# Designed miniproteins, single chains, continued (4), part 3

Each design is a single chain, and the fold is of that chain. pLDDT is the mean over its residues in the fold that is shown.

## One batch from the design tools (miniprotein)

Design m12073
Fold by ESMFold2-Fast:
Structure m12073 (fold): chain A 61 residues (1-61)
Amino acid sequence: SVVSDREIEAAMVRIGLAVAEILKKRGLPLDTEFLRRIKRRAEEIGDEETAERAERLLEEA
């Protein structure tokens, strides 16, 4: 199967969110600009769950 650039971008956005969630769980500082970019990209690709999770992290940052 051929992996599209869109599939790679979607995976990268989800991985980025997962890393941010791990950092939050460990009490490490979060880059709010990075979180804003994750949210925006998730919204652009229609990943509402990832966008909502990124927004929650931004509210708690």
Scores: mean pLDDT 81

Design m12074
Fold by ESMFold2-Fast:
Structure m12074 (fold): chain A 78 residues (1-78)
Amino acid sequence: MKKKKIEEAQKMLAKARDALAAGNYEEAIEYSRKAIELGKDDPVLVAQGYNLLARAYRKMGNEEKAQEYLDKAVEALK
């Protein structure tokens, strides 16, 4: 069961990256959040999700939220 959630989280991360590349920042945020929820037991997946959230918020001009999520990504790997 854990492996299936990791696979779904990776799928959500891929969708988030595609949305970021397409300029669909709100969609990238939603997929990144789903990836974090599904991959919560995997620190690397959680960190990747937070990095994508940070990138999306930075593209939307929200530097404060971008920094917040970068800090969360670093904490996930400690």
Scores: mean pLDDT 85

Design m12075
Fold by ESMFold2-Fast:
Structure m12075 (fold): chain A 61 residues (1-61)
Amino acid sequence: DEEIKKLAYQRYLHMVEGDHSLTTDKEEPDEKIAKIITEIAKKAQEKGREEVVKELKEELK
């Protein structure tokens, strides 16, 4: 699931670059990235990897 991991990281970077509001000092970047990766991985196992990858690519556009 390296592709999902890469997409999750891209999504995080896109959020940080485009929107920098309501961020807390309590949550480190690594923790937020890990949560995103975990949720994406769960969805991929449930719905199928291809569907989740399509959704991520669409959101990154």
Scores: mean pLDDT 65

Design m12076
Fold by ESMFold2-Fast:
Structure m12076 (fold): chain A 61 residues (1-61)
Amino acid sequence: SALDRLIENGRSLVERMVELGVPLEDIERAIEEQAAVMATLDPERAEEARRELLELARELH
């Protein structure tokens, strides 16, 4: 689905931003922007994805 693709793209983007040394606050902002787009398709899954992506970013940083 479009949402599944957005979630996978979000994970890849977070991993790449961490590799490039992007500040955590900028990565978190990018996650919030992507979650807002996901929420137009499925707000509950978007909130789960937002939490998972933020956890991933904080874990890898």
Scores: mean pLDDT 85

Design m12077
Fold by ESMFold2-Fast:
Structure m12077 (fold): chain A 60 residues (1-60)
Amino acid sequence: MDEEIKRLAEEAARLLSSDDPKDIARGVGLTLRVLGLGIDAGKLEEASKIFHEELKKVKE
């Protein structure tokens, strides 16, 4: 579960950092998936933290 959340968060962060609208749209979809999994597992804070860290690394 945590591995899946981290994997999806990393992929979403990469896609959201793209200049391509299609990649951004897919990244949004994956972001919603990550948050949904976090809510279902009661790990929304963990999922958000992982996503934030991955997004920060991809942008730099």
Scores: mean pLDDT 70

Design m12078
Fold by ESMFold2-Fast:
Structure m12078 (fold): chain A 74 residues (1-74)
Amino acid sequence: SSDIINQSGNMMSDANTYIGDVSNTGSPDISSSVSSTMGDLFDNANDYINNGDYGRGLDMVTTGYDIARAAYDS
């Protein structure tokens, strides 16, 4: 549904903000590594969501968000 697409987009945006903050606070190597992993998860998530597999897509977005949030909180 459009609601799940919007929620996934917001989570991806928030995750990118967390990783940007990690880079700006002097951890560019961590930011680069997490951004790469997160980017792969989000690209795959978008493919699943665009094909109507919202459950798999949302799980992948949530995983990427959790990784980004953990890096930010560390």
Scores: mean pLDDT 78

Design m12079
Fold by ESMFold2-Fast:
Formats: structure tokens, sequence, C-alpha cells
Structure m12079 (fold): chain A 98 residues (1-98)
């Protein structure tokens, strides 16, 4: 709903920290416990989603922010592989059909 932020991490510990940061921002959050470790948060507003994006980048994640239509609004991070993993996760959630 609204905006999806996904962060892909090299370690489980950093992914759990990312999950906690997104939960503090009021997101509905899920975490993939297998490599790559992926945190996905859903936000009702762009402002909170952009804050979530920034928090995950600060933790060293590959991060993607997408809207409910599947438009990639922002992406970034230290590796192409982590960014690609985050984008795929974010789009999967954003484009999920009921």
Amino acid sequence: MGYVVAGAFETKEKAEEGKKKLEELGAGVSLQYTKPYIVVGTFGTLEKAEEGFKKLLELGAGVALVDSEGNVLREGGPSKELIDAARKAALRIALARS
C-alpha cells in the first residue's frame, strides 16, 4: 500500500537492525532469513518511505523504493547485486495481486 522500501544486506544482524528501524517508522515489515537477507517495509506516505530508504542505506544495504504501481523512485547502495535483490523484492510486493 502506497510505497515499498526493500533493503538487501550481507549479514543477518544488519538486516534485523534494518527491520527494527523500519518498524520504528511505522512500516509493516517482513524479513527474508536466507541470503541475501532482505527487509521489506510498506509505508502509507512517501516521506516515511524516503526516511526508511535513508535508514537502510546508512546500514550499508542495497535499497530500492518503489510505488504501488511498480515505479522505481529511488535505489542505491554499495553493490549492484544487493541493489538488484532489493529492487526485485520491492517490485514483487508492490505488484502482488490479490
Scores: mean pLDDT 83

Design m12080
Fold by ESMFold2-Fast:
Structure m12080 (fold): chain A 99 residues (1-99)
Amino acid sequence: MKEKFELEIDIGVVLIEAATLLAVLDSSPYKTPELEELKKRARELIDKAGQLSREVAATDPEDKEKLEQLKKQIENISKEVRELGARADELIARYEKEK
């Protein structure tokens, strides 16, 4: 089973997605408390994904129980990044309508 390698790829993708979201938020012309809170959450998710990436790298490839736990944590943070991205899209769309 290529489980550890797949988790290393999966968490790497989550890191890229979270960093991309932060870059999009940082490039926004809008300066609101709600947008600043989304940027703060994006940074927290980048930090958490970085920690998970280090844990995956440090985990024995034969420790199937630990790899399964890490897989669930990666799936959870991936969902959090997607949900934050959707909230950012909705907030920016609202600003575009209100100008």
Scores: mean pLDDT 83

Design m12081
Fold by ESMFold2-Fast:
Structure m12081 (fold): chain A 66 residues (1-66)
Amino acid sequence: TKEGAENAKKGAEDLYKQRKEEADKSTPEQGKKILEEADKQVETNKKIADYLEERHKALEDARKAA
């Protein structure tokens, strides 16, 4: 559903923002490691979100064509 896709994307974005704030409070070296760890998790979530986004787009196109 729209809510499901939106929640998944929002959750991934919120996690990344939280990690980025923690990284900003750390040294540049430590911050990079924190973001690298967060990026791995976001990449997994992005694959799911990307699939949901494309499916939602296909449904929207079908609705517009009708």
Scores: mean pLDDT 71

Design m12082
Fold by ESMFold2-Fast:
Structure m12082 (fold): chain A 87 residues (1-87)
Amino acid sequence: MELTDEQIEEIRKRGKELGLSEEEIEKVIRAFQRALQMIEDYEKRTGEKLNDKEIRSFFARSLSREGIPFEKHDKVIDALYEVYKKF
């Protein structure tokens, strides 16, 4: 799934507010794109919609794969979930 410019700018804004570097923000954007694709693929395969906990779990896994430190995950996941709900 391709992110909209509005989604990317919202992630950049929230990442800066959380004190992330530009490099970390780029990794977070890639993690979010990956998580959205995994969510879409799961829902297509199962016919089931994911709950909020499951969606957050996909974000956590994608952030780990991009090498975002675990200590930053909770705040970043909350920010990404707000972007997900808004768009």
Scores: mean pLDDT 83

Design m12083
Fold by ESMFold2-Fast:
Structure m12083 (fold): chain A 70 residues (1-70)
Amino acid sequence: SLEVADEILELLYELDELVRNKAPLEEQVEVLLKAYELVKKYFPEAVEDFLEFLKEKFPEVYEAFMEKLE
C-alpha cells in the first residue's frame, strides 16, 4: 500500500541520517532490516531492485546486513 511505501521511505531517510552521523553499525543494520522486511512482505517483486539500491547507496551497511541474514 502507499502507506507502507511511505514507511519504507522514512526508514531509508533514517538510515541515511545514521550513516552520515556514523552511528553504530548495529543500529544501521537494524533500520535496514526493518525496511527490508516491509519490502519483502508488501513489494516482493521489488526485492531485487531494493537490494541493488542498498548495495550502491549503503555498501558498508549492506555487507553487514547480508552477513546477518546467513
Scores: mean pLDDT 84

Design m12084
Fold by ESMFold2-Fast:
Structure m12084 (fold): chain A 59 residues (1-59)
Amino acid sequence: MSKEEQARELAGEKAFELDPALTPEAIEQAAKQTAEETGVPLEVALKLAKEVAERAKEQ
């Protein structure tokens, strides 16, 4: 399994747990925690966290 797949799932869970409204601050914090936990670059973790948030905010 790739670290990126693990980071995607973790970023989504962390962002939602930090703030169900998925504010920009929660997304950034989730990305930072995901990058530290999984070892992926912060930019990758941030992209994954934003993708999860955008999926939740349909438009």
Scores: mean pLDDT 76

Design m12085
Fold by ESMFold2-Fast:
Structure m12085 (fold): chain A 55 residues (1-55)
Amino acid sequence: SAAEEAALRAEAEAWRQRTLDFVRKLFPDMPEERLAELEKQLQAAADSWVADRLA
């Protein structure tokens, strides 16, 4: 359902934000290109996780 998908999306986004914050704290000197690529990978992982829960 749309409500179920929205809830899963919110959970995945919360995980993504926490993970990104954690990585930035551990690796403050990470180049912006590496950070941008990591953000793409985390977004893809979040999307995949939601898709798996909806399957």
Scores: mean pLDDT 85

Design m12086
Fold by ESMFold2-Fast:
Structure m12086 (fold): chain A 83 residues (1-83)
Amino acid sequence: EAMEKTKEAIERARELARRAEEYLTQLGDTEKARKMRQAIENQLKKAEELAKKNPQSGLDLAESIRETAEGLEREARAKLEAQ
């Protein structure tokens, strides 16, 4: 159960980060998009490794990263729509 939820949270975070990267790139902020995507991917790798040792802690970290990616996607989308 925890492992499946962790996988779902990681995939959702990746999708949200991908959307945020697309929006930031459309805004002309390619460097910010690259750095943000890299930071999220590094955090997700830590969540995957943590889940192998402690499934619940890995899930908690993955959910936290998903929430961060969701906020970034929402902010980037709002900036793009405001243009």
Scores: mean pLDDT 84

Design m12087
Fold by ESMFold2-Fast:
Structure m12087 (fold): chain A 77 residues (1-77)
Amino acid sequence: MSGEEALKLAEEYALKALEALKAGDYEKAKEYGEKAVSYGLKALDEYPARGAGAALRGMGEAIEANLKLGTWDPVKT
């Protein structure tokens, strides 16, 4: 997978996670948000600003979904 492919997937999954959150599908929002983070991090070497942006959006969406699902997630370093 190229950094460009990873960036495209990160941005796509971040959008899908946001749409799932708006639809109340918190399980899918969590899954898509986590994928956006994974692909965004893979894109960082070639596209640091855009990769980080997609990863941060995915992270926020995944956190929101986890909170809505009622799972206790202790803050870790």
Scores: mean pLDDT 77

Design m12088
Fold by ESMFold2-Fast:
Structure m12088 (fold): chain A 69 residues (1-69)
Amino acid sequence: SVEERLKELEERAKAGDPEAFYELGLYYFMQGDYDKAIEYFEKAKALGHPRAEKFLNYVKKNKEIKEKQ
C-alpha cells in the first residue's frame, strides 16, 4: 500500500538515505503539499542528492506562483 511505502521511505530517511528524502519530496509535491515537499528536498540536498536542488527550486517557484499573497 501507499502507507507501507511511505513508512519504508521514512525509515530509510531516518537512516540518512538522501534518495529516501528525495522520494518523500516527490510524493508530497504530487499531493500538492508544497511545504512538506520543500522540507524533504532541502534535507535531500543537504545530504548530497544530485537532483534535489533543481526540484527544490522548481517547487519553491510553483508555490510562490500558486499561493502568492
Scores: mean pLDDT 84

Design m12089
Fold by ESMFold2-Fast:
Structure m12089 (fold): chain A 75 residues (1-75)
Amino acid sequence: MTPEERAALEEAIKRVEETVEKNKDLPDDEQITAISEVAADYARELIARGFPREVANRIAVKAANYGLKKLDELK
């Protein structure tokens, strides 16, 4: 990954971690939805910042998978 891609991934992971922590008292389906929505929103933000769509989506998917794994570890 480029340094810019690495920084974007770290930012995405941080946003997903905050979303998992914020939503830990919600039903499981709402937690999964919240993770998916924050990842999708961040992908759109990265595209607006000039990232290629494929790179933005790849970063968002990696961050979402990280959040889903963290959520699963809480169950």
Scores: mean pLDDT 80

Design m12090
Fold by ESMFold2-Fast:
Structure m12090 (fold): chain A 57 residues (1-57)
Amino acid sequence: MIEDPEVQAEIHVAMARMAITVGDVETAKKNLEKAKALGKVSEEEIKELEEAIEKVE
């Protein structure tokens, strides 16, 4: 099991990016929220992902 919050945040960011590329806005938002909750992603990265989600929505 991956118990490192930083690694988990990276996985959720990657899943959010993949969801964005296929137009799955709900999955992208869900994974971004999980990454934000872990507190290991920069505000700039979060903002970029939120803007990318809004663009495909």
Scores: mean pLDDT 78

Design m12091
Fold by ESMFold2-Fast:
Structure m12091 (fold): chain A 74 residues (1-74)
Amino acid sequence: SAFQQMLDRIRAYLRANPDATFYVPSTGTTLNAAQVVAVIDAVQQNPTPRNRRIVAQVAVQLGVFQDVVNNTTD
């Protein structure tokens, strides 16, 4: 799915950029790469509005969200 491709793209970026940090407006906190991976794992195991929003905010910062929107087959 486009959503799974987005998650895989974020994971690939974080593996290449382990020192990356992301400010998350919904929580008012900055997450490091390991913390973002933990949120992606949480979304795949038990999705909630909170963890989905965090992933979306990270995806927007990486430009990955735009790729998902542009490449959805509808």
Scores: mean pLDDT 78

Design m12092
Fold by ESMFold2-Fast:
Structure m12092 (fold): chain A 62 residues (1-62)
Amino acid sequence: RLSEEEKEKVLELSTDKEETEERWKVTDKILEALKAGKKEEAAELAKKAEEEVDKRAKEVKE
């Protein structure tokens, strides 16, 4: 019994949750880099994580 907005968020969160364990590790490194002042490295790690997620989704779709 979810609104249209809630349904989209739940689907997004549910889909992301399965990959959260993988991204959790990357997120820890991103936070560590940010705390060390290495903002550029943190951004690179975040981009790499997004590419991995996108690649996985595309692999399943193709």
Scores: mean pLDDT 64

Design m12093
Fold by ESMFold2-Fast:
Parts: sequence; structure tokens; C-alpha cells
Structure m12093 (fold): chain A 89 residues (1-89)
Amino acid sequence: MQEEIDRGVIQIALAVLLVALRNEKVPDEVLKEFEELTQKIIDALDAGNYEEALKYARELLEFARKHGFSEDTIRLLENVIELIEKLLK
């Protein structure tokens, strides 16, 4: 039950992240790559592959930092990583 709740919270956070992308001042090609990486995290979580989800979440965080995404987006990604890490015991 707790893992299902935590997974749901992560999925909501990722959905909020995708909506927040509308406020980012980055090129459309960068936004598309960000969305594709976010989808890989969602797919890994849905498959129960938490280690893979964590890998993609970390890759997405570094991608966001490299391309100058907002501090709000960076913090949300850091929170997503922390939540995925809690699923790995």
C-alpha cells in the first residue's frame, strides 16, 4: 500500500513537472527531449523498475541543469529523485 501511494505521489509530481514546462524559457527541441526523458521515468515506474526510474530521473536532473531550467523545476526533480530513492530499500 505505501509503495502504491508513494508511486502515485511521484506520478503526480511528474505530471506537475510537465505542466510547469510551459513556463520554461528553453528551445522547443530541449523541451521535447525533457518530455521524452520524463516519459522514460514514468514507464520505468509503471513497470516497477525503480532502479531504472532513478537512473533516468538523475539523467533528467543533469539535463535540466545543463540547459538552464528554472530553480523550481530543478527542486521538483530533486524531490522526485528523493521519492524514488525511498522506494529502493
Scores: mean pLDDT 80

Design m12094
Fold by ESMFold2-Fast:
Structure m12094 (fold): chain A 58 residues (1-58)
Amino acid sequence: SEAVQGAEEALKNGDTKAAVAIAKGLYEKQGDKDTATELLKKAAELGSEEAKKELEKL
């Protein structure tokens, strides 16, 4: 989807905050937990503490 493409581009640019925001939107508005989890894992691997905390809730 366009949102997933935006998140992947943000991750490539090191913008983990934008990627986490998109992942949360996918989960909260669309119920796409699997895609959100994948994006949060990638952001956490890049050092996002927010992504790590969100993954602990899932």
Scores: mean pLDDT 81

Design m12095
Fold by ESMFold2-Fast:
Formats: structure tokens, sequence, C-alpha cells
Structure m12095 (fold): chain A 56 residues (1-56)
């Protein structure tokens, strides 16, 4: 289903962004780290909404 595809894409995106966040933190790039943290938070909110729709 479209929701299952969107869930998989969101999970992959969060994994990718989490790796980038770790790299940014290791480099001491606080601005870039904050950007990735915000992106991850938004993606997790979207994933939670998708999961609610799948359970309905």
Amino acid sequence: SELEKRKAQAETFIEFMTKRLEEAKAAGDEKLAKHYEEAIELAKEGLKEIEKQIKE
C-alpha cells in the first residue's frame, strides 16, 4: 500500500539523517547537527502519523 511505502521511506530517511547527525556532531558542526536533529524530529512525527493511519 501507499502508506506502507511511505513508512519504509520515512524509516530509511530517519536512518540516513541519524548517520549524518552523528557525523556533524563528530565534526563539531553545531549548526548542521541542529538542522539534522530538526529534520529527524519532523520525520518521526510524520512516521507516527503514518502508523496511526495504518492501524485505522
Scores: mean pLDDT 83

Design m12096
Fold by ESMFold2-Fast:
Structure m12096 (fold): chain A 70 residues (1-70)
Amino acid sequence: SAELFASLNPESQKLLQQLSDKTQQILLDAVAYMRGLKPGSPEAEEIVNRMLDEGKSLAEILQELLAKEG
């Protein structure tokens, strides 16, 4: 939702909006899942598990996804 996007810090907002619409939706679903706002999808849970297992911030995950998309 627009409210969820607006709740992110400015750096994460800028990084997220550079991703494809499909990838933006998956990342917003991952943020909602992390905050306990909705059940995770398999894709959202995978992102959250990578953050927890690798000790990465949301901004670091967004930077990695941008590098992969070009």
Scores: mean pLDDT 76

Design m12097
Fold by ESMFold2-Fast:
Structure m12097 (fold): chain A 61 residues (1-61)
Amino acid sequence: SDAAFDATPVAELAAGLSPEEREALSERLAGIPDLAERQRVAREFLREHFEAQQRRALGLD
């Protein structure tokens, strides 16, 4: 659920990523010096990633 996702720390969400997915996240965060902005962008990336995984699991892609 969205509430469970919003309550989960970014580091915990990222722990479930593959090495390739972690590299993609690192590239997305490259050049962002502000901690609050990095957290926002990281959470956005993780949400998009898990939504895409869910759609693939349901055969929608």
Scores: mean pLDDT 74

Design m12098
Fold by ESMFold2-Fast:
Structure m12098 (fold): chain A 93 residues (1-93)
Amino acid sequence: KGEELFKEGKLEEAVKEYEKEIKEDPNNAKAWNNLGDVLFELGKLEEAAEYYKKAIELDPNYLPAYNNLARVLRELGKTEEAEEVLKKLEELK
């Protein structure tokens, strides 16, 4: 549902659908990561970083969230934090 809306470029509608998924299952790390992706496309970089961090908190083995967090941290100019995230990702491989 939310993934289809995101692929169609309906970013605001995708946010609402992922928020609904999170309300139904707040422990769904993938839904938190997907909401982060939509917020990144909307240019809401700080919020995207928070939601990627939430995905990692819920599932520390959800590897895509680490790459996504590092990317958004670099866009925010937080290069040292991004490198720490990637170093942690390598430890999990």
Scores: mean pLDDT 83

Design m12099
Fold by ESMFold2-Fast:
Structure m12099 (fold): chain A 67 residues (1-67)
Amino acid sequence: MNTVSFFVPSNDVAVQVGAALRIVAEAEARGIRVHSITFEETPDGTIITVESDAPLEELQAVVDEAM
């Protein structure tokens, strides 16, 4: 299983949910299964972690397209 993490400079729930929905939509468009999306809130924003069995390069491309 591969993991990609990225930072969003917001702890707004709507921003977190929006990012997750975009990631799921992009993954589905590429035929990639997302196993989990987790959120870690910090004072400066949220770290979003995406897990999948897809190759790391493909998972990174999903995140890059979603953001």
Scores: mean pLDDT 83

Design m12100
Fold by ESMFold2-Fast:
Structure m12100 (fold): chain A 65 residues (1-65)
Amino acid sequence: MEEARKKAEEILRKAEREAVAYYLETGDAAASRAITEEAIKEALEYLKKQGFSEEEAKKIIEELL
């Protein structure tokens, strides 16, 4: 459980860094936001694959944001 949460957090934190870097390079706020949105989808699917329900996975992601 905690290991799965930590991996989801790593996915989200990496995307946050990439989104900030992309925005600083390009000024494209929409593309920067899309990086974060894709990471949220990836973390959700990862948690579901680990055996969490969709509602449980959403709650975990919400707690990590």
Scores: mean pLDDT 81

Design m12101
Fold by ESMFold2-Fast:
Structure m12101 (fold): chain A 88 residues (1-88)
Amino acid sequence: SELEELAREALEKAARLAERIAAGELSAEEARREVEEAGELVRRVLELLRERGEEASPEELSLAVAAALAATGAGFEAELRYGVEPRV
């Protein structure tokens, strides 16, 4: 589904971002931008999940939750390493 595809994309982006932050490959400005972009993907995923409601499959729900957790983790790592906070 579109929700599943976007959730997988968001999860992959967040995981790659966490790896790049850990490797010190990003400036503070780059980390902030990448965290913001990952957050926007997760926001869209959660909007689609809300629209599906109880009709969302267990796989769609688990991927959306995994994407949200991964993006939160990447944002936390960016904050600790660069003093970068995700925009809310």
Scores: mean pLDDT 80

Design m12102
Fold by ESMFold2-Fast:
Structure m12102 (fold): chain A 75 residues (1-75)
Amino acid sequence: ARVLSAEELAALAKAAEDAALAVPGVSSAFARANQEGHVTVTVEWSRPPSAEERAALEAAVRAAADALGGTATVR
């Protein structure tokens, strides 16, 4: 169990938010990272998402978190 710095937490949250906002149909994203490197992203859709759009969002957010040594959950 690694304790992350405030800068590392901010970087993880920003990377996850940026990844979510890059997905077509996402209108807003808010991320919260915990000290264990897990980020939870809450998104708003401009329209109801397809299963493919939802899967792309989850994949993009997880990839962004994984690149920084973290994990992610999308809501």
Scores: mean pLDDT 83

Design m12103
Fold by ESMFold2-Fast:
Structure m12103 (fold): chain A 57 residues (1-57)
Amino acid sequence: WKEELEKAAKKAIELGADEEEVRKLLEKGIQAIENKDSKAALEYAIELGKLIQKAKE
């Protein structure tokens, strides 16, 4: 899952998403995974997905 979040973060940046916002969400998501907080990890993954969707527009 950590590798999946990193891949999504790179994709978001390539699509023109705000690099600072992407880095912040990636850091929080990785920390949630390391803490075994599945709910928080999922929430940060969803927020990252929203940034990707916004960048595609």
Scores: mean pLDDT 77

Design m12104
Fold by ESMFold2-Fast:
Structure m12104 (fold): chain A 61 residues (1-61)
Amino acid sequence: SLEEIEKEIKEINKKIYELSDELEEAVKRGDSERAAKLVKEIQELGKEFLEKLKKLEELKK
């Protein structure tokens, strides 16, 4: 449903922000391996975010 997609988008957005904060901390600590993993997770969530946004916009038409 529309409401479910909106909730999923909100949850993904929150996760991206949380991971971005963790990435900043990893970079500050010089933890390159952790930073690389976090970048991959953020990129995957970003793709999911865009897919759900497209689906949401189609449902609003």
Scores: mean pLDDT 85

Design m12105
Fold by ESMFold2-Fast:
Structure m12105 (fold): chain A 65 residues (1-65)
Amino acid sequence: DEEMRRLLATGEELARTMIEKKADFSTIELELQNILDYIEKTEKNPALIEEARRRVDELLAEARA
C-alpha cells in the first residue's frame, strides 16, 4: 500500500513532466499503463486500485488535450 502510493506519486510526476515536454502520447500511455498494471498485480486494496485507475485516466485525458 505505501509502496503503491509512492509508485503512483512518482508516476504522476513523471507523466506531468512528459506532458509539459510534449512527449508522444504513446510514450505517456505506455508509462502510465505499466504503472497501473504493476499496481493491479501487487495491490490487494480495491479502493487504492480504483484510485490509481482514476488518476491514470485523468492523466491520459490531459495528455490527449
Scores: mean pLDDT 78

Design m12106
Fold by ESMFold2-Fast:
Structure m12106 (fold): chain A 80 residues (1-80)
Amino acid sequence: GIEELKKLMEEFAEKVDSPEARKRILELGDRLVKAVKEKNYSEAVAAIMGIVAVGLEEGRLDEANTFAKKALEIADEILK
């Protein structure tokens, strides 16, 4: 659900060393939660891709890939 998605974003934010990158992940995470609540598929995907891009920029390839997979699964279940 939405709380599971929020927890996933918070856990991913903690995996990055940069405070600025962490804040950006959390801001994109708020955007993702809003998109999912509004049933906006394109905005939800855009937010997930943005979070993944921040993780990749921070050198967290495996964590970014795991986040993308789990976030898409949770979002898909809420959006059905």
Scores: mean pLDDT 84

Design m12107
Fold by ESMFold2-Fast:
Structure m12107 (fold): chain A 62 residues (1-62)
Amino acid sequence: SEEERRRAQEELLRRMEGLAKKVEEETGAKAELEQLSETEFRLTVEIDGETYVFEASAEDLV
């Protein structure tokens, strides 16, 4: 349902924000969270000259 999708999106956003903050605190690296759409997010982390990209979709949770 729409309510389930919205809750999944909110939960995903909360988890992604928490992950970005944790990475920054642990490594001192820069973590950037991008919202690609209402249900799609991308987290980019640069550590020791290497770039890591994680993508997640709230649609996969419904």
Scores: mean pLDDT 74

Design m12108
Fold by ESMFold2-Fast:
Structure m12108 (fold): chain A 80 residues (1-80)
Amino acid sequence: MKEWAEEELKNFKEIYEILKPKLTEEQQKVLEEMVKKIEETIKEAIKNKWTKEELQEQLDKIREEGSEELGKLHGKEHGV
């Protein structure tokens, strides 16, 4: 589980790096907050011995919440 969780965090950070130059400062802050939430959630999952399914569910929730916040910021010099 720990190795999988660390890989998920790495993948999310890589996606953030790819997207960062295309995002506004406000959108970048939202993604940075998502990264922090994912990192803390992974730490709790390892400490409390969560299953992969439980961790996936929490990570998906964080991604959904972040996507909603990003959607609210969409269109500010980014509307195509």
Scores: mean pLDDT 73

Design m12109
Fold by ESMFold2-Fast:
Structure m12109 (fold): chain A 97 residues (1-97)
Amino acid sequence: SMERMQKQQRSKELLDEAEKYFKEKSKQVLDLIKKSETEDEKESLKKAYEIAEEAAEYMDKVAEEIKRLGGSTKDVTRAGAMGGVMRIAASVSKLSL
């Protein structure tokens, strides 16, 4: 049906947008962790934690929405995995505070 095709297209667009967001936030987190090695250690690690935690929550919401739209298990897993990577980054940043 047209409705099924629209849901599939929206699911793909949501995943593509999430992957771009993940790349941007991953770079921000890594840049902040690197900065913490030379200057503003506590402030940089706190910002890395906050960005990673927010990005993890966003990825979890994306995974839930893809699942709601009837997206593939592969696409749901990919979004969830990006969230998992961000949760690890948040935990590492917090442990270093």
Scores: mean pLDDT 87

Design m12110
Fold by ESMFold2-Fast:
Structure m12110 (fold): chain A 55 residues (1-55)
Amino acid sequence: SKEEIKEKYLERIEEALRAGDYQGVMKIANEAIDKGIFTEEEVARLVQEAADRVA
């Protein structure tokens, strides 16, 4: 489902954020957009949600 895909992307973004790998965050974001899985707005919300989870 889209929710399962969302959770997998959240986990990947969380790991990159914990590592301070901001290039990795950008790569993951661009991958999701390029694959047509998420829009730019949806990815921005995912990055914010991941940041909130690691704070």
Scores: mean pLDDT 84

Design m12111
Fold by ESMFold2-Fast:
Structure m12111 (fold): chain A 61 residues (1-61)
Amino acid sequence: SKAEEARKYLLKGAYYFNQGKYDEAIEYLRKAIELARDVNPTLAQAAERMLSEAEEAKKKA
C-alpha cells in the first residue's frame, strides 16, 4: 500500500539522517511525504519535520 511504502521511505530517510547523509535523507523524506500526504497525514507531518531538520543541518555543514 501507499502507507506501507511511505513508512519504508521514512525509515530509510531517518537512517541516512542519523548517518549525517543529508542529501540522501532529503531524497527519501520527500518521497515519503509524497506517498503519505493522502493516506497518513501524521506520517507526512513527521517526515516534513525531519526534512526541515535535514535541510538546516546541511546549511550548517
Scores: mean pLDDT 85

